# Ledger of designs, part 84: designed miniproteins, single chains, continued (4)

Each design is a single chain, and the fold is of that chain. pLDDT is the mean over its residues in the fold that is shown.

## One batch from the design tools (miniprotein)

Design m14919
Fold by ESMFold2-Fast:
Structure m14919 (fold): chain A 60 residues (1-60)
Amino acid sequence: SNVEKLKKRLEKTIKWLEERLAWLRGQAASADPATRARLEQQIKELEEYIKKLKDELKSL
């Protein structure tokens, strides 16, 4: 169905973003304090965006 196609597309997007998030967390763990602070902000914003997409997926 059209809904199933939308769900699968959203699931794929979420997975891609979660892989990006994991990579950023790895970079932050090994970073100097200044770089870490910038990466932690990016991580927080990405985590909030992923959570929003997961909530939207649950509503479908």
Scores: mean pLDDT 87

Design m14920
Fold by ESMFold2-Fast:
Structure m14920 (fold): chain A 66 residues (1-66)
Amino acid sequence: SAKEEALQAAAREFGAAMAAAGEQITREKFDAFLEEQAKKLDIPVTPELVEAAERAALAGYLEAAA
């Protein structure tokens, strides 16, 4: 869905920003990001969505680190 794509795009941006700042993505930081974005997009947090967002954040992190 468009909302799920928007969340994944935001997660990729989050990962890239963490890499640019020289910070590690901790569980607490990721969970706080996910809750805030899910609330803004009015989308329920499901295990599948969490996994997709985690992959997007990692992808953004690795792309920015290159």
Scores: mean pLDDT 84

Design m14921
Fold by ESMFold2-Fast:
Structure m14921 (fold): chain A 88 residues (1-88)
Amino acid sequence: MEELKELIKQLVENPDDLSIAKKLAEYLGLPEEYAKEIVAMIKTLKNAGFSKEEIEEFLLKMADIAQSKKENWKEEISRLTLEALEKA
């Protein structure tokens, strides 16, 4: 839990850092290629006016979905992202 929170905080402070995003993807058991999607999500939320705290909350929800090991985790994360943007 602590390691996850630290990775999320580091990534929100450095949203362009693909290396941190790759570490987060590895921690969550996700494909390394998904690191690029995580970076894209953070940039999209930041451009939409989300605060660092709101982005951290989003990433924690995303991590819960990823760690659930549901076969449709990609679709669930995409839904989470769209719902966040619709409320902005």
Scores: mean pLDDT 79

Design m14922
Fold by ESMFold2-Fast:
Structure m14922 (fold): chain A 83 residues (1-83)
Amino acid sequence: SMKKLEEEIVKEAEEKAEKVLKEESEEKIEELVREQAERLGIDLEKLEERLKKMKEEEREKFKYLAIAELYAMELAEKAGLDF
């Protein structure tokens, strides 16, 4: 079932993102956010300007979502799924 595989990928990606945000350095977190931005073709200078304008809570949520998306894409590629 595609739906079960998608749910497993999302859950594993979210668990990995939570672990990274709790256990890794700020430098490592920023590297992962930049890696996801580069993968999506986002201008890193524009990303930094956007993050500076965000409230602390919004910035943390953005970092979490970016890292979760990065891991979800990596897990999907490993599973042989084309996005």
Scores: mean pLDDT 77

Design m14923
Fold by ESMFold2-Fast:
Structure m14923 (fold): chain A 82 residues (1-82)
Amino acid sequence: AEATNKAIEKVKKQLPKLSPGAQLALQNVITMINEFKDKLSPEADQEIARLLDELLEAALKNDQKRVSELTREIMAILAKHA
């Protein structure tokens, strides 16, 4: 989960810049990722990392629709590895 761990660290550094709602949403996503990240294939690790980067950008732009869509995509990937 090397790529995912790097993406999580990037999110944590930016959390104070987010709205309270976005901060809570991203913290919840990180909690779920941490529960399943050891089960991820190298392919899934890279995909989760990319989606986390996109989720952070959407949150910084206050794009609530994209935050919701990216959160669902991340959760769907994690569910396949549950």
Scores: mean pLDDT 83

Design m14924
Fold by ESMFold2-Fast:
Structure m14924 (fold): chain A 77 residues (1-77)
Amino acid sequence: MEEEAKERVLAAAKRTRDVLGERAIRLISAKKTVEEQRRVLTNLIATTHSAEEANEIGKDAASLSDEQIEEVVEALR
């Protein structure tokens, strides 16, 4: 269940990177805490997805552990 949520968040983040470019990944990576990285990640995803999709991905991201968020951010590099 958690692995599926992580994959959905990663897929949405990759789509966001493809639209907004490398700068979006730098904005996430510049945050000092995983909680701030989670917040910036979900905010950027919301700019590239519908409100319904962003809400679903936001719930997935909220369910992920700090380690899973770090894995998503690392996979975007």
Scores: mean pLDDT 80

Design m14925
Fold by ESMFold2-Fast:
Structure m14925 (fold): chain A 77 residues (1-77)
Amino acid sequence: SAEELLKNAKDELERAKTLRSQGAPPEEVAREAKKAIDYAHDAIVNGDAETRKEAQKVMEEAGKLFKEAVDEINAAK
């Protein structure tokens, strides 16, 4: 369901934030943030107005975290 997709998106976002706070490699942070983005996108496509609003918020936060992690990966190359 869209509600399960939203829950998965929130869970993956929290995991990405936890990894970042622990100083995990940016590749791991980017991977979990990308999972949050993908689940949030699916929740937007399949959800009602309330689910879409929450999923958009998750996608924005996860997108920012993903970009920051990718920028760190690229700076190290």
Scores: mean pLDDT 87

Design m14926
Fold by ESMFold2-Fast:
Structure m14926 (fold): chain A 107 residues (1-107)
Amino acid sequence: SQRDLEQAVIQAGLDLLREAEKLFRRNESSLTPEQKAELNAAIGRVKGLINTMARRLENDQPVSDAEVQALRDAVQALVTTMKKYGIATPEFEELAQELLALLDQLA
């Protein structure tokens, strides 16, 4: 069902965020204050969108195509920023691809 797909998206998003925050903390001593700010902003955007989707699902409210697209864009930006600062791993990239594939099914 669409609700089951929305639940899968939220779970994949939470798994991606957990890995991103773990990688950020692991590499914290090698990052500049500016790089930390950019990474925190990218992580925060994905987190905000996942939290919004989770609240909608809890209240049996629909997720819009615009919100799905915003989450795709935020995930892609997070992957780009993590790679730019050399902290992305194959595991992180696999989690991002899994989330993006679920979002494609939600269209």
Scores: mean pLDDT 90

Design m14927
Fold by ESMFold2-Fast:
Structure m14927 (fold): chain A 93 residues (1-93)
Amino acid sequence: MDEYLAEVRRLLEDARRLLREARELYRRKNATLAQAIGLVLRSIGLLFEVDLLEARIKKEFGYISPEMQKLIDETRALVEETLRLGKELLSLI
């Protein structure tokens, strides 16, 4: 479980950094097409990593602890918000 906890914390930090980048671009309303597409693709990639990690934990332990589930849910929510902002930025181009 501890190894997976470290992986979840890494994904959570990656999600936090990505959301900060998306929010800055969105506030300025001056993102390039490449930047907007990059946010969308990176968000999709992180969602796949989170889903694969959740599947691996369930396969190995048969369950996910409440603390681990909370971190997974927080990571997913941050990435989904980034994806939303990336799509909105695309609509401005």
Scores: mean pLDDT 86

Design m14928
Fold by ESMFold2-Fast:
Structure m14928 (fold): chain A 64 residues (1-64)
Amino acid sequence: MDNILHNFGLFLQDLVDRVKRGELSLEEAKELMDDVINHIYKRTKDEELKKRLEQLKEEALKEA
């Protein structure tokens, strides 16, 4: 399934796993997540999608 939400979920999971392994700092992971959300928003201009992506980010950061 190659939709934006699915791909973003996989991206978040990879970043969380990297933080847990000590390969990436929590701060670096947050910056990468924000960069991707901003990039998607600039391309789509979809406010509801942006809100959903930010919710997924917050859930991922609680697991890290």
Scores: mean pLDDT 82

Design m14929
Fold by ESMFold2-Fast:
Structure m14929 (fold): chain A 83 residues (1-83)
Amino acid sequence: SPLELGFLANLIVRDLKQNKDKYTPLEIYEALLLIEKLVERGAEPYIHKKDLEFAKQLKEEVLPKLTPEEIARAKAFVDKVFP
């Protein structure tokens, strides 16, 4: 359900806020793509606006640190989790 997808997105955002310094740029980008997939599937109303803004800002920070090959790999990974 969209509510359950929202809970998952909130867990991912919380983990990124607490632990982003422990993750690689690729791992952060994969988590952000997963949040985007959850939003596309109806989770947006169940996610706090500040958390969506946090995710957007973090994506802008992380994306320049990635190679085209890493970006393609991350997208392929997320598509396997949410086909």
Scores: mean pLDDT 87

Design m14930
Fold by ESMFold2-Fast:
Structure m14930 (fold): chain A 58 residues (1-58)
Amino acid sequence: GLTPEELEAIEQNRKKRIDLEVKIGLVEMKLAQLDDNDPERAKLEEQLQSYESELKEV
């Protein structure tokens, strides 16, 4: 069976994945609400790429 340390690591990893997925979803929703000419769009696209990169590393 899994050790307490292994279970803790799995649980922390799961929480990180969920947190990143929620953040990605929120950024995607914000991007969908912005006009094509909104200066905030570029910043949100950068944040989305950062979160997606972090999710791949988890």
Scores: mean pLDDT 83

Design m14931
Fold by ESMFold2-Fast:
Structure m14931 (fold): chain A 61 residues (1-61)
Amino acid sequence: SEKEELERFALRRLHELAAAGVPEEELQAFMDRVEALVKEEDDPERIRERIEELLREVLAR
């Protein structure tokens, strides 16, 4: 499904953040927010946009 593809997209980004040295607690918080987003949003395009917003928040720390 498109939601499964978006979860895989988020997981790939998670691995990139881990490689960049982002702490485990921040990686876990990112994935928790992605999981909640996928459960609450029906529009795959909105889910993708919000995942990218979450990535910017993590990288801005």
Scores: mean pLDDT 79

Design m14932
Fold by ESMFold2-Fast:
Order: C-alpha cells, then sequence, then structure tokens
Structure m14932 (fold): chain A 80 residues (1-80)
C-alpha cells in the first residue's frame, strides 16, 4: 500500500540522517549496524513489491529499492 511505502521511505530517511551523524563521528561500528538495517529494509521493500498489484505503486517501490541499494553500496565502500 502507499501508506506502507511511505513508512519505509520515512525509515530510510531516518537511517540516512543516522549514517551521516555516525560518519562525522568516525563511528564505523554504528555505520555497519546501519548497513545491516538497510539490507533488512530492502528485503521489506522487495516483499512489498511482490504483494503489490497497482502498477504505479510497483514502479515507485522498484525506484526506492534501487535508491536503497545505491545507499548501501556507498556505505559498504566507506566500510572497506
Amino acid sequence: SQEELDRLIEEMNRLEKEALKAYKAGDFETLKKISERIRELIDRLRELYKAETDPDLQFLIQMHIIAAEGFLLVLEKILE
């Protein structure tokens, strides 16, 4: 549903802000935990995508999956 998608987007936005704070503090342990939470959020987005029957919502969910995967790749690069 749109409401469920909106909740997942809000959670991602919170994780982005937490990641910036952790990065500025040099707290790489917290960044690692955030990357794990992002993986869980991507899995939740994928399950939402599978359950969705509205093509417009499916497209939006797919876009947010790609954006979340991009954020995860950036964090994984920082943690190298």
Scores: mean pLDDT 88

Design m14933
Fold by ESMFold2-Fast:
Structure m14933 (fold): chain A 103 residues (1-103)
Amino acid sequence: VKSFIENEMTPEFKELWEKLEKELRQAKSPYEMVAKVAEAIIEAPTLEAARQLAFYGYVLAKLLKVPKEVIDYLKKAMNAESLEEARDYARKALEIARQHLEK
């Protein structure tokens, strides 16, 4: 019954998740939602936290029908071998999402 976030039990991950939940409730577009998830992946304290946030972002991006490139970068982030690799893929997804917010 406990979510993955509850099972991590780190104060930093809990604060990051609570911040993300508030930002997602305030988001006005699919691209803003994906951008907020990508920002959370970049701020993730551990590789496991980054992978879980990326998995959430991947599922969300598929449901919201955002461009395939964004979905592919989130998929790469959830399979990343290092925290820096996960953050690099999240930054690429964020850049594409922000481009769509400008148009």
Scores: mean pLDDT 79

Design m14934
Fold by ESMFold2-Fast:
Structure m14934 (fold): chain A 87 residues (1-87)
Amino acid sequence: MSREERAARLEAVLLARLRHEIAEGADAQGLTAVLLYGAEQGRAEGLSDEEIRAVLRRAVEAAKAEFPELAEALDAALGTVLRQIDA
């Protein structure tokens, strides 16, 4: 499997998990947990920090398009996880 295929698969998995958590009434902590899982899974798959950041941003943007009322919570969760990747 190529790096591009691994990144696309991870993005799809994260979007599906974000949809599930949102349907279950997840708060910002629940959304953050999904994105942290995504970062760890990306590392396990051998993706670079740059590729992981791109995947997380694309999954969040797709979720914001579907759930605009949760845009603030999604942006807060993304910001938390991106800062943790950079540390």
Scores: mean pLDDT 87

Design m14935
Fold by ESMFold2-Fast:
Structure m14935 (fold): chain A 106 residues (1-106)
Amino acid sequence: MLSEIPYDKLREKADKLFKEGKYEEAIDYYFQILLGDPTDAEAWKKLGDAAEKLGRYDVAIFYYRKAARLATGEERREMLRRLADVYEKKGQTDEAEKWRAEADAL
């Protein structure tokens, strides 16, 4: 009982806002999910996606690292590849290659 809105409805609202390009508003709802469940890898991933869309690459890296630590298998591999893509966009090629290699080793 930490929110008047069920988590499934918070996620539906956040996903709708994200699809509409309302990334700042989507971030607020994903944060509400994480206040109730900080182990929600999908919510951390969506925060990273939204931050990347806003050009906030350092913040996106932080969120993708959180998602990767909580994820396993293909989901973790996807997060490591997203990390590599963000580092590439920053021109940090060596760091990007490191995260690609870690993803490929899974």
Scores: mean pLDDT 83

Design m14936
Fold by ESMFold2-Fast:
Structure m14936 (fold): chain A 65 residues (1-65)
Amino acid sequence: MEETVTARGTVGRVMERDLGIRVGEEVTIVIDEAANTATLTASNGAKVTLSARAGQSILDALRAE
């Protein structure tokens, strides 16, 4: 329930294409390992629910930049 990882980062062109948000937009990723889900929230208010695995992949990409 409270096993969440939150990261903020700048969206690259690949993430813009996949998520429908603009390059340079700030995104918040909340990964809930217990529910096996991740929620991506863009600055424009768009929310996408993903698997925890997909959320981890996005988090790793943001960390690696």
Scores: mean pLDDT 65

Design m14937
Fold by ESMFold2-Fast:
Structure m14937 (fold): chain A 94 residues (1-94)
Amino acid sequence: SMEDIIKEDIEFAEEVAERLKASDDPELQAVAEQVLELVRRAKEYLEKGEYEKAKELIDKALALAANAALRHQDEETFAAIQEHGRKIRAKEEE
């Protein structure tokens, strides 16, 4: 379901944010805070049943994290985000 997909994206985005926060790079730490802010807003829309708005915010959070990982040569985090996106797209097509 769309709700289950958004919940999986939220849980993954929170995991990615914790990885970025563990970095000693202040830019990655700042991006982690932005990701967590978008996650909090996505959760609010999810609780209201506004799934399209929740998905838009969580997609933005994951894009910000992916772009930051790529710029800072965090290949493992970037690859994890790309793999998660592939798995979610496969579930949406089922």
Scores: mean pLDDT 86

Design m14938
Fold by ESMFold2-Fast:
Structure m14938 (fold): chain A 57 residues (1-57)
Amino acid sequence: GKKYLVRLDNGERVIVLTEKDYEKGTEVFIHDLGNARGVVEGLTEGEPQTGAIEPVG
């Protein structure tokens, strides 16, 4: 899995771990767990919180 930083539209930052490759600045949907860090669920469409994704490494 690769680590990504997602900047949400509300200015919060979330770290996700996923097998998918994303280019910097891709708009994504993430599962909002109510915590700013430590998410490992990856990206979902169930909770439409949008943000720009960036690889960390």
Scores: mean pLDDT 62

Design m14939
Fold by ESMFold2-Fast:
Structure m14939 (fold): chain A 81 residues (1-81)
Amino acid sequence: KEEAERLLKKGKEAFEQGNYDEAIKYYTEAANLASQAKDWELLAEALRGLAEVYEKQGNTVLADRYRASAERAEELARKAA
């Protein structure tokens, strides 16, 4: 969990700096670890990060897909709480 949170933070920092390739890498790694841990809240944050990066790159298809995946992860987080 600590590693997934660290990767999520690095993804956010890379995104803010405009390093979209690094942001995608860190957000994807964070999402994979969060999914394995069933940390649906952290998974939702990582997937929203991916959606925002793809939106900035003009890839609206991937942005919409990650947004939908994030909404599902958020719903799982609410049901688990």
Scores: mean pLDDT 85

Design m14940
Fold by ESMFold2-Fast:
Order: structure tokens, then sequence, then C-alpha cells
Structure m14940 (fold): chain A 61 residues (1-61)
């Protein structure tokens, strides 16, 4: 697995953990960082950008 993908997945897991703890602002920040990295590598991983955006929408809801 690419180091880039591993870092993005780590940020997503951190965001989910923060959300479960009621730390919504930290969850959103972590997910926004994951989205930035995913968009930077969108040409390599286009489906990853869509997936991260869907999770971010879920946390914001």
Amino acid sequence: MSEKVAKIIGLILDAVAYDLEGRRDEAIRSMEEALKLAKEHESEFPDLVEWVERILERIRA
C-alpha cells in the first residue's frame, strides 16, 4: 500500500475516533486534512476523494 494512502486512512480513523468521543471540531479538522491529501493525489486515487467527502458529510450531519 502507498504511504500516501496509509496516511489518509490514518487521518480518517482519527476523525472517526474524535467523532465518537464527541470531539466534532477535531473530527472535522482531521477529515479536512485527509481530503486535502486525497485531492492532491486524485489522479492516482479518484475514488478515495469521493469516499473521504462522503465521510466528511456524515460527520457534519
Scores: mean pLDDT 78

Design m14941
Fold by ESMFold2-Fast:
Structure m14941 (fold): chain A 68 residues (1-68)
Amino acid sequence: SMEDKLVEEARKKIEEVKEQLEKSDEETQIRLENQLLAWLLKVSRSLSEEKRKELFELVQKVMAEVRK
């Protein structure tokens, strides 16, 4: 489905941003996190509540790992 395609694209983008965050300074990390969250808010308008929750939980997990 179109929704499954968007979720897959979102997961790939989150993984790419995670790799960039791990290699980035503090200022760049803040910028990348803000850009990712802004993009996800736009995408969430096209997703079911369940899929939106999955993506935001994934972002929270990634951000927690980077902030260790």
Scores: mean pLDDT 80

Design m14942
Fold by ESMFold2-Fast:
Structure m14942 (fold): chain A 57 residues (1-57)
Amino acid sequence: DEKVRRGAEGALALARAGDAGGAAAVLNMIQKDYGLPAPPPNASAEEAAAGAERILA
């Protein structure tokens, strides 16, 4: 799903920039729409990055 992939790429970029909250928010949006596992809104940048990488695998 291209929309999910693009969202996960954006979340990974946010996590790498140190925006853990922004990354987690994007991943939670994808979880609601697609049913994929996502970190909670208060997740660390590392947790958000791992979630995005899981979607991109």
Scores: mean pLDDT 72

Design m14943
Fold by ESMFold2-Fast:
Structure m14943 (fold): chain A 63 residues (1-63)
Amino acid sequence: MITEEEKEKAKKLFDYYLKIMNLDPNDPESYEKAIEFIKNDPRLTEEEKEKYLKAFEQIRAEE
């Protein structure tokens, strides 16, 4: 189960990726690009990647 705190952290991380990658938050491709960025980010552990990906999936499902 994804907590509110995990969703908020995922939103902040998503905003961070949008800023550094110059992605449009209104572009549906931005979500997919953020997912690819997380999967390929060497700074994140596999556990962190899984948590953020699940949080992103939950955010998308609530839209």
Scores: mean pLDDT 71

Design m14944
Fold by ESMFold2-Fast:
Structure m14944 (fold): chain A 75 residues (1-75)
Amino acid sequence: SMDRDLAIRALDYAIRSLRQGRTGLALNALRGASRLASTVDPEASRLARQAARSLQQGRVDDAIRLARRARDLLR
């Protein structure tokens, strides 16, 4: 579905942005991914939301791990 494809792209963008130290862009992408994933897979949406929260707490490695799990669940 379109929402699935967009959620995967948003998660890939978030992971890339985190690797580049672009935390604000990553946070917006994770929030977007959570909204898009909510129509496809509630677990993926929940993981993306947890990734955003971890990032807000400065836990970058946790955010990357959770974002990867959300992405893999949608694939």
Scores: mean pLDDT 90

Design m14945
Fold by ESMFold2-Fast:
Structure m14945 (fold): chain A 107 residues (1-107)
Amino acid sequence: SVQAQLDQVEAQIDELLEELAKRVEAGEVRGIRALAFALRLLSGQALRLLDQLPESPELLHRRRVFEVVRDGSAALLATPDDKEAILAAAQALLDAVAAARASPVVP
């Protein structure tokens, strides 16, 4: 089902975000661009799956989270090949995702 595919893609995004967080905490830039590329592809897929489902407050909240992942990963991929800049962009993505997830579901 579309719902099952969406849940699977969301689980994959969550795993990649956890790996990104570990690399940022370790100050390790290696692999961050590969994680950002995967996050951009998966968030795009999640948004396309959401377009196939009826609108609800819960799905609008989930859409906002996926849009933050998409936009943040795109910004991270556009970041210059500088260790401090890449780590800062990755942290900004993680912070934006946490903020979006913490936002209440509103009608």
Scores: mean pLDDT 89

Design m14946
Fold by ESMFold2-Fast:
Structure m14946 (fold): chain A 92 residues (1-92)
Amino acid sequence: SAEKARAQAAYAAAEAQADALRQEGQEQLQNMNKLAEETAKEISEKDPSALKSGKVQKLVQAYQEGGQFILDQLNAKAQALRDAARAALAAV
């Protein structure tokens, strides 16, 4: 039926959008990891005592946790799109 064909097309579109969101999340995580490395280097060059106090490690962890949070949010959005499209396909 035309409804089934539209639901199948919507499902395929949702899969493509979900894949794009996952790729975006991975790129954001990679960018946050690069910022963590650059920030650690700058702080260690300006204040070597920051390495001994664990301040650098805490800042690196904060950037990594921020990147992971963004990835988790985009993965959740990707899953919601798939779930909605799957439910629509199952309804026809």
Scores: mean pLDDT 86

Design m14947
Fold by ESMFold2-Fast:
Structure m14947 (fold): chain A 71 residues (1-71)
Amino acid sequence: MEILEEARREAEEIIEELRKGMPVLEAIERLQELFGDTVERLVAAGVPAEEAARIAHEIFEPAYEEIKKAI
């Protein structure tokens, strides 16, 4: 699903920027915004809201783990 591939790519870009010196708080804010956008796009594509939130959480979990390691 292109929505999931795009979300993963954008999350990876945020983590790359974090590694290049982006403030951790800014990376968290960008990931939270991307999470919300991904849930909205999945719901618009016909995924139930509860399922969309679960899928988004699974996609963004690796990025949040990278942020934890940077702290």
Scores: mean pLDDT 81

Design m14948
Fold by ESMFold2-Fast:
Structure m14948 (fold): chain A 96 residues (1-96)
Amino acid sequence: SSQALKLQMEEGVFQIALSVALVTESSIDDIINLLKKVLENLKKVTSPDTSKKLEDVFNEAIENLQKAKTIEERQKVIRDFSSKVSGIIDEEIKKL
């Protein structure tokens, strides 16, 4: 159902938002693995075009996280990333 798809998309956005707090407690590899799992789940419930947009944004965020040298820089990367994913998902939900 469209409602079930919407809930799964919103869950993915929520998991990304929570990852900002994990930057201080978790390894970068654990955060990257979390993001990869979220992407796989979102790709199952979004259109092919939206899945491609998400893949690009996630890959950019993973690269930026690996390049970030401080906790503050990593938190900024995840906040900017979370905002972009939220926008993409909001547009996808409006099409349901």
Scores: mean pLDDT 86

Design m14949
Fold by ESMFold2-Fast:
Structure m14949 (fold): chain A 94 residues (1-94)
Amino acid sequence: SMEERRKRLQDIVARLKSLQPKADEIVAEMEKLREQLSQQEFDRYAEEVLRKMLDEDPLLAALVAEKLRQKGYRFPLDREAIDKANEEIEKELS
């Protein structure tokens, strides 16, 4: 029913809201490491962290990737993170 779908959407929205502080902490930690690492070392580190997050928590990975994009960072995983988050959302809505 539409009411069941609305409840699942509300649950997803609540989960995304609850992940915001964790995503902010991860981004802040990454920015601290950026000051200590070369750009190549940072990019490799960030891609590895995002790839692991994609396997463990796709919604968190998408939030972190989006926040990094808003701060001017660019990673090849951006599309993969969005696609995997969409798959998890569709799975929860099924």
Scores: mean pLDDT 75

Design m14950
Fold by ESMFold2-Fast:
Structure m14950 (fold): chain A 66 residues (1-66)
Amino acid sequence: MKKGLELTEKQYKKWEELRKKYEKEGEKDKRSEGAAKTAQRFADALKRLKEQVEKKLKEEEEKKLK
């Protein structure tokens, strides 16, 4: 199941890169506090998405194991 995981990891990397860029943009605007909060929420959202995908993959793996 490397293919499925690889796809989700690639998306996660893109989002993490986007998050870093978002933080940088916020600092450039000199509103680091507001930018940091939005960046944190963004990171939280992508983490939740990853958890949902992981849960689904775990469900498939458990069925495959048995």
Scores: mean pLDDT 64

Design m14951
Fold by ESMFold2-Fast:
Structure m14951 (fold): chain A 58 residues (1-58)
Amino acid sequence: SMGDEKVAQARALLDKPGVTLADIQEAGRLVREAADAGAPEADEVAERVYALYQQHLA
């Protein structure tokens, strides 16, 4: 589904060596869109986005 594709794109951004704040923000946008599309894995990836975002703001 479109939501599953967005989850995969978000994971790819977060799995990059040297993930940047811009990558995390883009992954967050993709995860929000995936959740709106009803993707069951969106919540798991959202938690990962939140954790990385907190690390970069520390």
Scores: mean pLDDT 83

Design m14952
Fold by ESMFold2-Fast:
Structure m14952 (fold): chain A 57 residues (1-57)
Amino acid sequence: MSDEEIARIARIAGVSPEKARRAVELLEQGETDGRRIAEELGVSAEQADKAGVMARL
């Protein structure tokens, strides 16, 4: 995934680009539980879900 896509996900989800990149890494490693991703990044489950949806598009 490109840095440009990560920056776009970060803007849409309302998180930092660093947190968006970490969320994408977790998804690539097979983590599909949005709640677990949210807990690890210190963001809301809604923000993690939005980032996950955008990463799949």
Scores: mean pLDDT 70

Design m14953
Fold by ESMFold2-Fast:
Structure m14953 (fold): chain A 94 residues (1-94)
Amino acid sequence: MQEQLEKQAKNGKEYAIEMLEKAVEKGKLSEETAKKLKETLEKLPIEASEDEALELLAKETGVSVEAVKEMFRAAEEAAEPERQELLAKKEALE
């Protein structure tokens, strides 16, 4: 049970960092802002949830948690074609 909580906390933090990188790549966020937000996320405790990471990002950027979630959603949608190509390649290798 402890391991499951730690894995979920790490996944939330890793997910937020990955979404920030994708947002920069897709032009939804500046590299400078993403770097600052990544440093803020790195200061979160190991037990921090995905929601806690999003709240911290909202506080640092001065926007709502909903706005941060929308930014991440836009980054994911922009990356969808690349994800589909990777999935197709994986199926071909299986």
Scores: mean pLDDT 66

Design m14954
Fold by ESMFold2-Fast:
Order: structure tokens, then sequence, then C-alpha cells
Structure m14954 (fold): chain A 113 residues (1-113)
């Protein structure tokens, strides 16, 4: 079930898509038997999202696209959903980066005094 999606995600050039697909596979094979691998995979996902949020967004969009195709959502409707999700994700990341940059600049100005 959904083997074609899992195979596409595992072969994806997007690292987040591959990591999430590997996690899904390990959960299906037995969470208790793969607890350590799942925890290590979770840490890799956290590191990737922290270092490259833009590539992480594209990976999430790709996963969502394949899931919408599997659910039988019309291509045009899927494209509208994916566009909205991408725009919202970019806004969230932009606001987080801008807030961090403002906090860093304030700290740098305080250190110059």
Amino acid sequence: MHEEILEKLLKSENELARLLAEGSRLVREGEEEHEKELLELGLKILELVSKDPEKSIEGLIYIAELQLEAAGVDKEEAEEILKEVREKAKEIVKEAIERKEEETKKLEEELKK
C-alpha cells in the first residue's frame, strides 16, 4: 500500500523527503525493533530543518504532492493546495529568520557599547 510513493520519496534528491520516507518504512517494519534508528533519523531531520529550512519546505511540498496524487485529488486542485502551503511555509520561515536577525543585531549593538 502506497509502495510507489515510498519508492519515489526514497529516490528523491531532497534529503528531507528521503529521511521521512525511511522513517515511514521503519515504522511499518516495527517501531519497537527500530527505536534507535527512528530516534537517530529524527535528529537528522531536526538538523536538516535547522540548517536548510528552504530545502526542507521543498521536501515537505514534494511529499504532500505525492500524497495528494495517491488520494486521487485532481492535479489542478492539488497545485492550488501546494501553492498555498508553500506560501504559508515561506512566510513562517521568513518571520522566524527576520526575528532571529533582529535579536542578533540588537545583541551586536549592545556589545559595541
Scores: mean pLDDT 74

